# Designed miniproteins, single chains, part 7

Each design is a single chain, and the fold is of that chain. pLDDT is the mean over its residues in the fold that is shown.

## One batch from the design tools (miniprotein)

Design m213
Fold by ESMFold2-Fast:
Structure m213 (fold): chain A 98 residues (1-98)
Amino acid sequence: SKIEELLKKFKELLEKGDSVGAAETLGELQLELEKRGAKEEEREEVIEEVIDAMIEAEGMSREQAIEQAGSEETLRENMRRVMEAARRQLEAKKKAEE
């Protein structure tokens, strides 16, 4: 349920053009997956939903996104890196607020 709530929040923030809020929500989503000890299959399902939400927000097709990334695997790898970067940014923010 928490993963579904964060995905919904991410999609809503993208639709509003709140790029900062969307990025923070990606970091929270990655953190929640880590806290749950999510299996690779669950992590990949979440990555696919994030990709779909971003593609929809940018008004492009999945085929166009794959062409821009170079491959479907590269598209997924790029999203993993974005989510990891967002998680590191959240950790840095928490440390600064200590």
Scores: mean pLDDT 82

Design m214
Fold by ESMFold2-Fast:
Structure m214 (fold): chain A 68 residues (1-68)
Amino acid sequence: IDYSKIVSIADLLEIEGVTPELARRILEAGFTTYEDLANATVDELTAIPGVTKEQAEKIIEFAKEKLK
């Protein structure tokens, strides 16, 4: 397991509008790595309670930037 690619609650809190509760829900939904988030669809992320389309787009972009 490459721990440098695992997303923490603190990492998700860097995204504007993400609360600790929302970060926890994202991780519990199985999006535990930056690769998982970068390859996620807006529809998959908005299936998580409390994630809006705008937040989903920001989360995906954030993960893509972290993978560079």
Scores: mean pLDDT 77

Design m215
Fold by ESMFold2-Fast:
Structure m215 (fold): chain A 69 residues (1-69)
Amino acid sequence: MRATVTVRADPSEIEQGVRELAERTGMSPETQQLLTQGLIDLAKSNPDSTFTITVERRDGRLTVYLDVN
């Protein structure tokens, strides 16, 4: 299972995007919170950036790919 979202460096957009990724990939609430916090902290240093976040679930592993534009 794989899902991708692109969000601006805005806490509300990040929270919504990570929630959508979690719903599509079966991400745990704990993993969702950690990813959301990490991206919000990254956004503080990159306020004019967009983040393309891809989550892939394969072989019992969840992998996150992040592209900062």
Scores: mean pLDDT 85

Design m216
Fold by ESMFold2-Fast:
Structure m216 (fold): chain A 66 residues (1-66)
Amino acid sequence: SFVEDMREIAEAIVTEGMEAGYKKAKELGLQSILDSLVEDLRRQGHNDEEIEETLKTMAESFLASL
């Protein structure tokens, strides 16, 4: 399911980092979701470290909501 796929991506981000999250997202066909989030944050003026921290926080929040 979409929720299970997103859980796997979120777990990869939290435990192994953004590269692992992207690899899992690509495997599951959901890389466009991460691409859109990263691009949006970058356009808002966030640097790569801030983007990684934000996405990790979002992933942790998602996992806590399950």
Scores: mean pLDDT 84

Design m217
Fold by ESMFold2-Fast:
Structure m217 (fold): chain A 98 residues (1-98)
Amino acid sequence: MVTEEAKKALEWIKEALENDKVDEAAKKMAEVAKLDETLVKTALRALRGEPDGIAAVIEYLQTVEGLDEAEAQKAVDGGIAHVRAAEAERAARAAALA
């Protein structure tokens, strides 16, 4: 179950990423998750499909979360796919309102 507050936070982060406000999105995610801002910024670069960001997130998932390489890659791929699906949904809604 996703709370209303969690939905609003995720939607705001997605909008910030679409507007190339990576620094603001990273700061907000770091505040909500109580994580390091640099780590969050790297994760956002990975979600944008940047190879160096993807590699750094895979390394983090293996070393800190204890996932194997295949599980870490699957998690990153799933995150990217989720962001792309959300972008497509927003584009469809914008087109329907035009």
Scores: mean pLDDT 64

Design m218
Fold by ESMFold2-Fast:
Structure m218 (fold): chain A 79 residues (1-79)
Amino acid sequence: MEIEPLSDEDLARLAVAGAEHATSFPDKNQKKIKELAEKARKALEEGDYKTAIRLGLEAMSLSTDPRVRTLLDALKKAL
């Protein structure tokens, strides 16, 4: 088996954490960011890591906060 530094579960956890972090900042897209973050968390809890990553990245991409953008760029490099 190939050893990778980050598993799909680790990537999903980071994506959900980043999406939830994005909900902590005031943003014009806050309602949509919260909706996507909630769906990403549910996907992570269900073991659907691919969906959790996708929804988490989508939530972060809607944020205008530079800290959230930095986390999004880091996650994209880890993929």
Scores: mean pLDDT 78

Design m219
Fold by ESMFold2-Fast:
Structure m219 (fold): chain A 99 residues (1-99)
Amino acid sequence: MTEEEALELAKNSKDYDLIVIVSSKDPRVANTLASALQGMIKDPNVKVLAATSDSDEVKVKIYKNGKLVEEFTFPLTDDPEALVQIAKEIVKKIEEIKK
């Protein structure tokens, strides 16, 4: 899906408490990070979406009740260790937002 499609879903959906959008020009990076996040969170009320964007960076946007509450920007990387560390930092922030 495109970043625009993911943003529309996040703003208009009432099915989830949090929607996390992972956007990258490289769909493999976006899908890998989104899968890692969804696996770590394991909360059915949190939905992680992988989206494609025109950005040479990895962007992660967190929406709560249709409102953007957090945004992260990371250098585009396919390093598995870097992606795992990024996922852990995002999970920590999601747990803080869920309070």
Scores: mean pLDDT 80

Design m220
Fold by ESMFold2-Fast:
Structure m220 (fold): chain A 69 residues (1-69)
Amino acid sequence: VDATTAAEAFRRAAERSRDLSPEEAAKVAVETFKEAGIEVLSVEVAEDGTVVVKVRVEGHEVTVEIRPR
């Protein structure tokens, strides 16, 4: 998976997570990344509702933050 594909998947995950609960946003983000062929390493929901997803892109670990508000 290249960086361009990852960037578009991140954008789609953010759009699909709009107005969802943090837990539903986490599920949607993981599904969106898997649909794009991106390896998801971890997902966590912070106390403030931020969804933090670690993915592997081009051999590098990338942290993606999604705020579903």
Scores: mean pLDDT 76

Design m221
Fold by ESMFold2-Fast:
Structure m221 (fold): chain A 93 residues (1-93)
Amino acid sequence: SEAKEKFYAELKEVSEKMKPALEELQKEYEEKLKKGEDLKKIEEEMIEKVKELYLKAAEEARKKGHELTARFLEAMANEDLELAEKLREELEK
């Protein structure tokens, strides 16, 4: 339970730091859609930018010694939801 509480506290801190950047990306996405830019190109660009944000957050977490949080963020960056869930389940054992 203590490891689980620590993990969620670390994720909350990461989420709060990432929120402004994710909100800015969402605004950029909506503005590009309104301007009639190519949907596939916009989606590819947004996916890459979101991936970079998660990888940067993972690097910062790892530098703080938050290895499980870093691995979870890397899994999210790669859309590896199965790995992300397995990492969460290990905290409950």
Scores: mean pLDDT 78

Design m222
Fold by ESMFold2-Fast:
Formats: structure tokens, C-alpha cells, sequence
Structure m222 (fold): chain A 97 residues (1-97)
């Protein structure tokens, strides 16, 4: 049941967002390196026919989350990541219907 899988995904989003904020806080330089690599990967994703707009939006969201964490605004970073995870889950569910 697709709806049951979506509900399970929704339930895990807060924990995933909290873990990502923790990782960003503890490893900000590694996150910057990953974002620089992701910009190069976006061109490869576009060439492969994947959704470059979704990948680019996710990279922009992580970049903003990094900025918020560095400013001490970890709660806002967590909410931003939760919203992006939910949007990705909803988009994937819509394609599976």
C-alpha cells in the first residue's frame, strides 16, 4: 500500500532532519565540500535524464541549512530540512501512483 509507505516515510523525517543538522554542526567543512561536488554532479544528473531541478533544490536547501546552523539557528535548519524531505517524498509518491 503506497499510502502506508508514505506514512512510514513521514514518521522518519523528523529524525532524519535532526541527524542531518547534527552532522552539519559537527562537520561544516565536509558539508561545504559535498555541496561543491554536488554542483558538478547536477550537470551529470541532467545528462542522465534525472530531475536536475529536484537535485538542485535539495542542494540549495542543504546550503541554506548550513548557513542557519552556522548562525545558531538550528531549529529553523531542522524545519527547512523536514519540509524538503516531505516535498521529495510527496513527489516520489505521486510518480508511483
Amino acid sequence: DLEALVARGEAEIPALAEEEVRYIRENPEEVRELLAGAEADLAALEAAGLSPEEARRAAETVREALRLVEEGREEEARRLLEEEYRALLEARAARAR
Scores: mean pLDDT 75

Design m223
Fold by ESMFold2-Fast:
Order: C-alpha cells, then structure tokens, then sequence
Structure m223 (fold): chain A 111 residues (1-111)
C-alpha cells in the first residue's frame, strides 16, 4: 500500500511537471491530462478504502497523494480556461477537484 501510494504520487508529480513545462497545451492534451488525473484519483480512492484509519504513515501518504492530484487538477483547469475548453470539460475538472477536497478532508480527520 505505502509503495503503491508513493508510485501514484510520483506519477502525479511527473504530470504536474509536464503541465508546468507546456506553454500552451492543445485541447486534446488537456483531455488526456484530465483522464490521467481521473485514473490516478480512482487508484488512490481504491487504496484509501483498504487503508487502516489508524495507520498515520499510510494516512500521510494519502494526504500527499490527494494534495498533489488537487494541484494537478488546478493547473489543468487554469490551462483549460486559457485555451477556451468547453464547459463540459471544465465541469469534469471541477468535479475531480471537489472529490479530491472531500477525500483530503476525510484523511485530515484521521491525522
């Protein structure tokens, strides 16, 4: 579990770095980034369901994973707005951000 959470966080950090390095992503690249964040989010949620709430090391790893995914989603949202992405895509990003905040709050209650 802890190693899986570290791998997901590392992938999210890599995504965040790639997004930061892209001056003007295409709409297709934004859609791909949203799909990647969604997949990583689903993977963290599955691990979160299996996590012991009393395991502070695992709960901290979940905290960092959700924080990194939320940061990535925020950056995607900012870039999506600059390229005039459709409302449906912005809504999908907003839903991912809301879910990340909700789960982050749950983890914070265990710490």
Amino acid sequence: MLEELKRIRDRAVELLSRLAAQPNPTLEEIREAVDEVGRLMAEVEELHKKADPSDKEVQRALLFAYRTLLAAARMIREKARTVGAPDELIQRIDELMARARELLAEVEKQL
Scores: mean pLDDT 86

Design m224
Fold by ESMFold2-Fast:
Order: C-alpha cells, then sequence, then structure tokens
Structure m224 (fold): chain A 94 residues (1-94)
C-alpha cells in the first residue's frame, strides 16, 4: 500500500488534505488525520478502484501551532486488514 499527502499545511488555516495512493482493488480504505498528540482532526473513507488507486478529500482546520500531522490509511477487504500506510504532513507557521 502507498499513501501520498501534501508535504505541508499552514497553521490555523481551513484547508483540504487530498490523500491518494494504492491499495488492493476493491479494498475499503479508511483515512485518519491525527495531530502530534494523537487527536483525530479528520477522517474519511473510500474504495480502491479496479486499478488499485484511491483518492479522498479531508477538510480540516490546521492546528494553530506549528508541528506535524500524521495521515494514517488502513485498507480492508472482506473484513481482513490488507494494508496500512502512514504519511507525515508538516504544519508551517502562518
Amino acid sequence: MTVSAPSSVVAGQDTTITVTGTAPPGAEVSVFVLDENGRLLASGSTTADASGNFSVDLPLTAPSSPGTLRVVAVARKDGELVGVGVKDVQVLPA
């Protein structure tokens, strides 16, 4: 499984993180955006297409303090865990 997300967001701004990647075709992909303290900021789900590609848009308000967001993607097919991907996103000063 692969996961791609923006390299950075700006602190305190309303934004949308577009998460893309690859998973087994037809797998259910759940995506979570966590702050550095493990607080959930956004979540969404999608299904990998017949070519194994997925894309999900996650609207969120970036934390007001600079730091790191963690994007976690979990793929399941027929109730079985088939993949996990993680991508860090930097929160830059406004």
Scores: mean pLDDT 84

Design m225
Fold by ESMFold2-Fast:
Formats: structure tokens, C-alpha cells, sequence
Structure m225 (fold): chain A 76 residues (1-76)
């Protein structure tokens, strides 16, 4: 059930948070180094999925931080 998935995500929230920050660092590096659009799109998609997982886990503060960082990185 969705409730069981949400409970598991809550238990794993710290790991999801760490993974999200790692993805953001890779995204920032990819944009800075002029990586192919496909690579940037894949990293941005991964970061947005991690945002969604954190939001489902109830970590709204971290989720919003991740979303704001994605928007900042995508501004050229």
C-alpha cells in the first residue's frame, strides 16, 4: 500500500537526503563543465525524483531546499 511505502521512505529519509545532496553536487558540476544536455536532464530528473520522495517522507524543509537548488542551478 502507499502507506507502507511512505513508512519505509520515512525510515530511509536521511539516506534519501544524502543521495539528493550528492545528485545536486553532480548536477552543479555537470552544468559548470558544460556536460551534454542528456546528462544534465538525467541528473535534474534524478534530483526531482529525490525531491518527491523526501516530500512523501514528510521532510518538506529538505524537499523545498532541493527544489530551490535545482532552479538555481538551471538558471543561466
Amino acid sequence: SLEAIVAELKERSEQIKADAYGTLEELEKAVKEGAPKSVIASLSTAAMLQYSLLKLAGDEETANEIKERIKEIEKK
Scores: mean pLDDT 84

Design m226
Fold by ESMFold2-Fast:
Structure m226 (fold): chain A 60 residues (1-60)
Amino acid sequence: MSFTALLGALTSPDEAVRRAAADELARVDPERARRVFTGLTGHPDPTIAAVARAALARLA
């Protein structure tokens, strides 16, 4: 159960992998996961921001 591996998966080019990692992070530590996703929605890279926004939508 590697939190680091889940964080690494959030940078995967595969959207399905990123969503799966986001879901697992939310199961392990929902508050920490929400903070990570919220920070990433402000990222200047639109691809990363879009993935983080989708992850937050799943949490909401």
Scores: mean pLDDT 72

Design m227
Fold by ESMFold2-Fast:
Structure m227 (fold): chain A 64 residues (1-64)
Amino acid sequence: TKIVLKALKDVPVDSPAVLGMKKGEEVEAELLAETDDGFLLVRVLASGETRRVGKDAVEIVEER
């Protein structure tokens, strides 16, 4: 499913596996999975890279 993620807060890049975002930034992605520990696994459409982001750090604003 294609989604638009909006950052609710600044998300620093502490690992290459993490999706870094600034508060209010929107990223188009494909939702691959939700993890049991509260992460979304997404493929970023602009880069094609797979990243994780905390569910509490983002909002899904559109589903396509």
Scores: mean pLDDT 77

Design m228
Fold by ESMFold2-Fast:
Structure m228 (fold): chain A 76 residues (1-76)
Amino acid sequence: MAKEYLEKALENGDKKYLIEAMGIITRKLSERARERGVLTEDERKALEFIKQADENIDDIEKSVEYLKKAIEYLEK
């Protein structure tokens, strides 16, 4: 699960775990877009948070914060 990779990123200080978490969340969003042909407002906000995480990828704590928000909006 994406949350497990966020914990590993914080424990190990390695951005590879952030990339894995982003991959999981992005695949889930892509699958939802294929099923309904459009993303919801909350799913669009999740994509925005993924973009912020990617822009802050060298700041592991900041990137994790954004990815946690992306997961929250994806689960709404």
Scores: mean pLDDT 82

Design m229
Fold by ESMFold2-Fast:
Structure m229 (fold): chain A 67 residues (1-67)
Amino acid sequence: AEGDRLAERVAELTRQYAKEKGLSDEEAQRIADAARETVRALYEDGKAPSDEELEAIARMAATAERV
């Protein structure tokens, strides 16, 4: 499923960026789950994020936890 593929890709990128920032595994998983839901919602609205857009979403998700 394309939506699942995009959601998994953004979750993986988000966990990677969160880990690079030194966040705990639990916090990294929480923000990765939030990013996954964001991408699923976008896909259900008829939007298919590119790999570059998925990277941007992942970075924003990791950054938002720092305010």
Scores: mean pLDDT 77

Design m230
Fold by ESMFold2-Fast:
Structure m230 (fold): chain A 63 residues (1-63)
Amino acid sequence: SAKEELLKIIDKLYEDGFISKETYEKMKANIDKFSPEYQKARAEFFRDFLKRYEEGKKKIEEL
């Protein structure tokens, strides 16, 4: 579901240090207040960001 996708990405953002614990907890607490369309759009945005970050990191490590 869109909610599950967004939760997974939020968890990864926190684990990777991109968001504070306070932001993480607020996002999780308020997730059900967002429409499914908005949840999906945010998950796609964060997923694209993380993918680009991971690709860049891998390219640097290939030096």
Scores: mean pLDDT 80

Design m231
Fold by ESMFold2-Fast:
Structure m231 (fold): chain A 80 residues (1-80)
Amino acid sequence: EEREEIIAELERILKEHDLSPAARQYVESALQAVREGRYKQAATALDLAAKIAEQDGNHKAAEELRRLSERVRELYEKEK
């Protein structure tokens, strides 16, 4: 259930963090990519979302998005 846990974490981040529209769009793109099994694309989208969140001064969201990107990348490497 690693995929379902990652989906739940992405939905939680979208709910709990007041992300800019640009950061939110990349997180939503990552959520869709995870649902489709495109983990490499999801990790890339999360890296972009984290950079935007950090530029916005939302360091907490950026840190959570970076950790989630690493989890998605591990899932890609182990379940490919």
Scores: mean pLDDT 82

Design m232
Fold by ESMFold2-Fast:
Structure m232 (fold): chain A 85 residues (1-85)
Amino acid sequence: SPAIERLDELLDEALKQLSESKSIGEQYQVFYDFLDRVRKVLLESGVPEEKIDEIVEWAVRQLHAGKDPVEVLRQATERAKELLS
């Protein structure tokens, strides 16, 4: 699926940007920019906003709970792929 390939590309880009981040603020910007891009891919693929909101809200809660941003983005990507299959 082109959408699944795009999600993998976005994840790879975000993980690279996280590894190059020099501050917590930069890591947060990468995290939120990634979630916004994932939302756009899912919306263009016809996924209902309610289902996208569930993933985004889950990911933001995990980040605020002090979870590793890398692990959270990987899990959010897998959840997004499940909505496309």
Scores: mean pLDDT 89

Design m233
Fold by ESMFold2-Fast:
Structure m233 (fold): chain A 82 residues (1-82)
Amino acid sequence: DEGVRYSLAKAEKALERTEKVYERLKDSEELGKLYKEVKKLYDQAKKDPDKAGGYASQAVELANKAEELGEKLEKEKKEKKS
């Protein structure tokens, strides 16, 4: 159904966003945890389409947190390199 496809695409994009942040900051335990949580939500959305919208919304929230944390960590890394 169209709504399920939309939710799955949204969760997949959230996973991709979180993965890109984590790949740049692999030493961050917090980003690693967020990446694992988003991956779990995406897998759950794929296995339970009736709840896909809820899982997708949670994945997006965690992806937003990962991007915010990543920006903070990259700023701290620049300050330490100076």
Scores: mean pLDDT 81

Design m234
Fold by ESMFold2-Fast:
Structure m234 (fold): chain A 59 residues (1-59)
Amino acid sequence: SLNERERALLENDPDGLREDSRRVAEGIGKALGLDEEQTERLAEMFYDTEVWVIERLKP
């Protein structure tokens, strides 16, 4: 199975990466009982982090 970083690298497009980040944030938000606004902010943070990782930790 692929981890989330590997899946994000395979997407290699902004829409795919944003959707993956939203999916992760929704899962975490549900587990932690976050509201919709908190979950949206978390999704944006994950997207920014994924972009940063891809640009800097490119193998």
Scores: mean pLDDT 70

Design m235
Fold by ESMFold2-Fast:
Structure m235 (fold): chain A 90 residues (1-90)
Amino acid sequence: SVMEKEKQLLEIAEEQLKAEEGEHVPVELLKKYGLTSAEEVSKVKIKEESVKKVSEIAGVSEDQAKVALAVAIVEIKKIKEAGLTWEDVV
């Protein structure tokens, strides 16, 4: 289901946040997909292997997967800063 795929994305995003490895997301790509917080979101690091996994799971382009993963990482980070996990919120 869509919800199960979203859960898989969140799990990958949490692993990526813990790893703190990979390349920053280009600000231009984030702006292309309408993100108003592109500069802040671009600071997250994403591994190419994580982008490919999300692309395959969600059935979207690697660019779309990269943007979705970056946003999910920032959301999970905010949840953790509040002393919660994303599983407590969803």
Scores: mean pLDDT 78

Design m236
Fold by ESMFold2-Fast:
Structure m236 (fold): chain A 80 residues (1-80)
Amino acid sequence: SLLDEIRKRMESAISRVEQMALADVATAIENAKRTGNLEEAKKIFETALKLVDASNLPDSVREELKKFIEEALKKIEELV
């Protein structure tokens, strides 16, 4: 399913985030996995994107996380 694909991609992102101590972003992405509702998942991913933008992470890490979140949001947008 779409949520399973998003989950696997987000697990990869979370693994990197954990190495970089991004608890808030990891929490937002984990919450997205727990929803079965695409609208709720979209809101959680949008929140994660804002948290990445507000962070003081290196630009390379921010760009990688933004790409994963933007692709997830695009997939959700295409299904609603």
Scores: mean pLDDT 64

Design m237
Fold by ESMFold2-Fast:
Structure m237 (fold): chain A 94 residues (1-94)
Amino acid sequence: SLKEKLEKIKEKNEKFKSVLDTLKEFLEDEEKIKKVSDGQLAALLKTLTEFLESSGEEISDKEIEELGQKLRDAIFNPQEEVDPNAREKLLELL
């Protein structure tokens, strides 16, 4: 699963673990999430994608897209039609 692949990358890459730990702190702090710009989200997605592509794990483009979508939904979920538990689901994945 994507979760198992992310755990393996965290075990091998301390910088990646640090990035995910920082992301978890942002997701748990609603006031910090409200202050995230689209540019900051794009930079975070790029950084995560670069770590995943360099990890040595076989991560598909679809899995990268799915992670990116979950991150967007968790940070920019202001709409009633979006999953209200998106943040909790992403935190469980990370």
Scores: mean pLDDT 73

Design m238
Fold by ESMFold2-Fast:
Structure m238 (fold): chain A 90 residues (1-90)
Amino acid sequence: SPVAAAEAQAQKSFDDILKEIDDMISKTTDERLKQDLQNQKQKVQEKGQQILDDVRNAKTPRELVLAEASVGMLEILNTVLKKEVQNLQK
């Protein structure tokens, strides 16, 4: 179904984001930044679960598109975080 395909794609996107955060944590030597990244990982996990629930409960094509847009926004925010972390480590 379209919902099942969207759920699988969203799950993959969240798994990729969490893997990138884990990579940043593993490469960080600053303990404060490491704690901040761990806190962000938890927030991404919580937001990801909410978005997956929104995808599963989508009753209209518009609701499904909006849930998928939320996944894209999370990916953009993670890209910004990655750049900020790289700049702080220079």
Scores: mean pLDDT 83

Design m239
Fold by ESMFold2-Fast:
Order: C-alpha cells, then structure tokens, then sequence
Structure m239 (fold): chain A 72 residues (1-72)
C-alpha cells in the first residue's frame, strides 16, 4: 500500500521584510484523505516569526485550528 502525498507551497509578500509561506499538504492512504495547511511568517533573512497549522479531514469539514509559538 502506497500513501500519496501532494504538497503545494505559496509564498506571499506581506511587507518589504516579511513573507507568508502557505503549505498545503494532502495525504491519501487509499482509504482516507487528510488535508493540512501550514502558514508560516518569515523574514527576508529566513527567520521564522510564527507558524499556524490547520487540519481538515474526510467527510463534513471540521476545522481544527492548531498553533505553534516560536520561542526565542
């Protein structure tokens, strides 16, 4: 059994020094499809400011917001 994984990356410029990177990950194991969205704000020097993860499953959409705090 092979799990199929599709990753789509979108980069948006928020300001002169900040970028928003959105990564959509869809995994399909042949029985269930899972969708994960990772939103990351990063500086032009590659420093991560924030990360947000949203999970969506198969069937009626259930939004499960999850967030990761960047600790200095």
Amino acid sequence: PTTRLRIEIKIEKLSEDEYKITMDVVSDDGTQTRHSRIEQIMTSKGVTKSVKVTLTGVGPPVDIPNSMTVTE
Scores: mean pLDDT 67

Design m240
Fold by ESMFold2-Fast:
Structure m240 (fold): chain A 77 residues (1-77)
Amino acid sequence: SPRVEELRRRIERVRARAKDITDPAVRALVEANIRTAEDLLRLAEKSEDPLLSNLYLLMAGGAVFTAERIIEREFAR
């Protein structure tokens, strides 16, 4: 679906930017949120219930947003 494709693109951008994080603890936090988002996307794709699928997509979006905010703070000068 378009929402899944957009979330995957956001995860790829976050993963690419995480490589430039020098603080290993901050990098680990970003990677943990990426893993959570990927797991939730997998649950969304496997769910036959549209309501549960939408809930998993919402939660995956939250994990991606958290990772994006962590990266934003790390690269803020």
Scores: mean pLDDT 88

Design m241
Fold by ESMFold2-Fast:
Structure m241 (fold): chain A 69 residues (1-69)
Amino acid sequence: MKVGLKLEVDKALTDEQAKEVAEAAKEIPGVVYAGVRTVGDKSIIGVEAESREAAEEALKKAEELIKEI
C-alpha cells in the first residue's frame, strides 16, 4: 500500500530550490510523488511511496540536500 510522509524544516526554500529537493526525493526507488511547499519561514516536504521505507529514505535525502543549501 502507498505511504505518505511529511518533513517540516525551518528554512524557506525558493521555487528553484524546492524543485531541486523534490526531484532528488523522486530519485529514491519506490517514490511515486514528492513535493515541497513553503509556509512563511518554513518548508514542508511531502512524499508518497510504495513503502514506508522508501518514503523515509526520500525524506532523509531531501533533508540532507536542504542542509547543503
Scores: mean pLDDT 82

Design m242
Fold by ESMFold2-Fast:
Structure m242 (fold): chain A 60 residues (1-60)
Amino acid sequence: SDEEILATVPATVLRLGRGLVAYARRQGEAIDEALLRAIADGLGLDEAQKTAFTRAVLAE
């Protein structure tokens, strides 16, 4: 599941990713797949982790 995949990401890295998404929301940026994948890529997440992160944020 996406939750199990995200559990493989270090908690500090996942918190940083969540913080970047929250910052983008406050700046009025569109939270879309391209932005979320770019954030995940910048954090060094693999393809499965990027997909899981993107789906988790968009489901919120």
Scores: mean pLDDT 86

Design m243
Fold by ESMFold2-Fast:
Structure m243 (fold): chain A 75 residues (1-75)
Amino acid sequence: SMEKRKRIEELLERLRELTARLLALETDPAAAAQLATHTKTVIERIQKLVEEGREDEALEHAEAEVALLEEAIAS
């Protein structure tokens, strides 16, 4: 559905914002590189699920990842 796709796009933007914020706080270059690579992989996976018409799975993955990063920033 268009609503699910829009929500997924909003969550992907949120993932990018949260990752940028965490990267600004990360003092270890190796941990920063790992975080950047992880986010890129997650975004690519979610985009592939959308392309395959697996919107519910894409939405679940996006929501879960946003929740994890929000918890990490709150710590």
Scores: mean pLDDT 87

Design m244
Fold by ESMFold2-Fast:
Structure m244 (fold): chain A 108 residues (1-108)
Amino acid sequence: ASADQALAQRYADGARRLGDEIAKKFEEKGYPYYAEVARKAGDTMAEHVPAALAGDAQAGRDVSLALAIMELVEKGVEQKIPKEELDKRIEAIRNAPSLEERRAVLAQ
């Protein structure tokens, strides 16, 4: 294991902690469904961050997607978006092939 591998692991652990911290805030506000989505986004980031840091373009896109989903659930909690509408927006982000299209969904 190299120093680069250790750094990648630290960033992956940071991504999981971020997801858990956001999820705890949502649980405290009474939104356990959104908390689960935030944790899953953090886990996805953690899984792909090491490859993204090594220059894998697909892993970079997967990290970007997980970040967009996490941002959407934060917006969903703040704006009190219904679960069905939030699920549709999450699916729209997943199916958006570009960062620009993902930003358009987030801007709703």
Scores: mean pLDDT 79

Design m245
Fold by ESMFold2-Fast:
Structure m245 (fold): chain A 90 residues (1-90)
Amino acid sequence: SKVDELLKKIDELIKKIEKTTDPEEVLKLLDEAARLLLKLAEELGLSDFDREILEGVLALVRAVARTFKLPGEEVARLIRNVRKSILELA
């Protein structure tokens, strides 16, 4: 299914982020993961309200990762939590 394909790509990105130590590369991979997470929310039929909250959460994660230069392992944990929340809202 489209959902299974998106979950596989998101999980592959999370593993790549987890191994990344360069803050600039972490942000690029985070932006790609955020795009796929938003597509996942859309495919799962999340409400406009839930999708708006998700966009806000992802923007906050990006701002924190950039400001504090978070290592990939910490960003990967945050993205795993967002992925879990999307599935719980669906």
Scores: mean pLDDT 89

Design m246
Fold by ESMFold2-Fast:
Structure m246 (fold): chain A 70 residues (1-70)
Amino acid sequence: ASRELERRRRTREQVEQMDRQSALTAATLAQQSARLDEQSADEGRRMRELGDRIVASSRDLSRLLLERAE
């Protein structure tokens, strides 16, 4: 085989390897994105729960203060 045939084969192998690496990288990034979305959802839920508790406590305190004023 000519040197050109060997070079073409090697180039094809490199392109195939690059395509495989790109696909693997994309899959890894998708996995990481999903994990971050799950973590962000959990943090958001915790913050909302804390907010709700603060509002409830404030309402209870306001009710007690009004009751004591009467």
Scores: mean pLDDT 72

Design m247
Fold by ESMFold2-Fast:
Structure m247 (fold): chain A 108 residues (1-108)
Amino acid sequence: DRAMRAAEIITNSKDPAKVSGAMLVLVELRNEGREEEVRKAAEYVVKNSKDDESKAMGLIMLIELGDYSSIPKAIETLKKVLEKAKKEGDKELAESSKELLKRVEEIK
């Protein structure tokens, strides 16, 4: 299953290029109407990821699929990712986290 393979990459890979590629696979599957497969993949990422960055990705995917109950947890997790990125000098992660946080906060 392409969705579950992508979820495993997002959950376990430390390679940003592989994670980005896996995220694009889930976007493609959602555009194909395979929303239930993408939902299960997103739930897997949230449940099994140890890092806040991967958990945030899974939570954002759930929100994009209409699970608005995930919004408070996504905001909390994205704020943690942003704080860590700023502390470590990861400008790219800080910028992407700010953009995602803004988008999630605008869904209300």
Scores: mean pLDDT 83

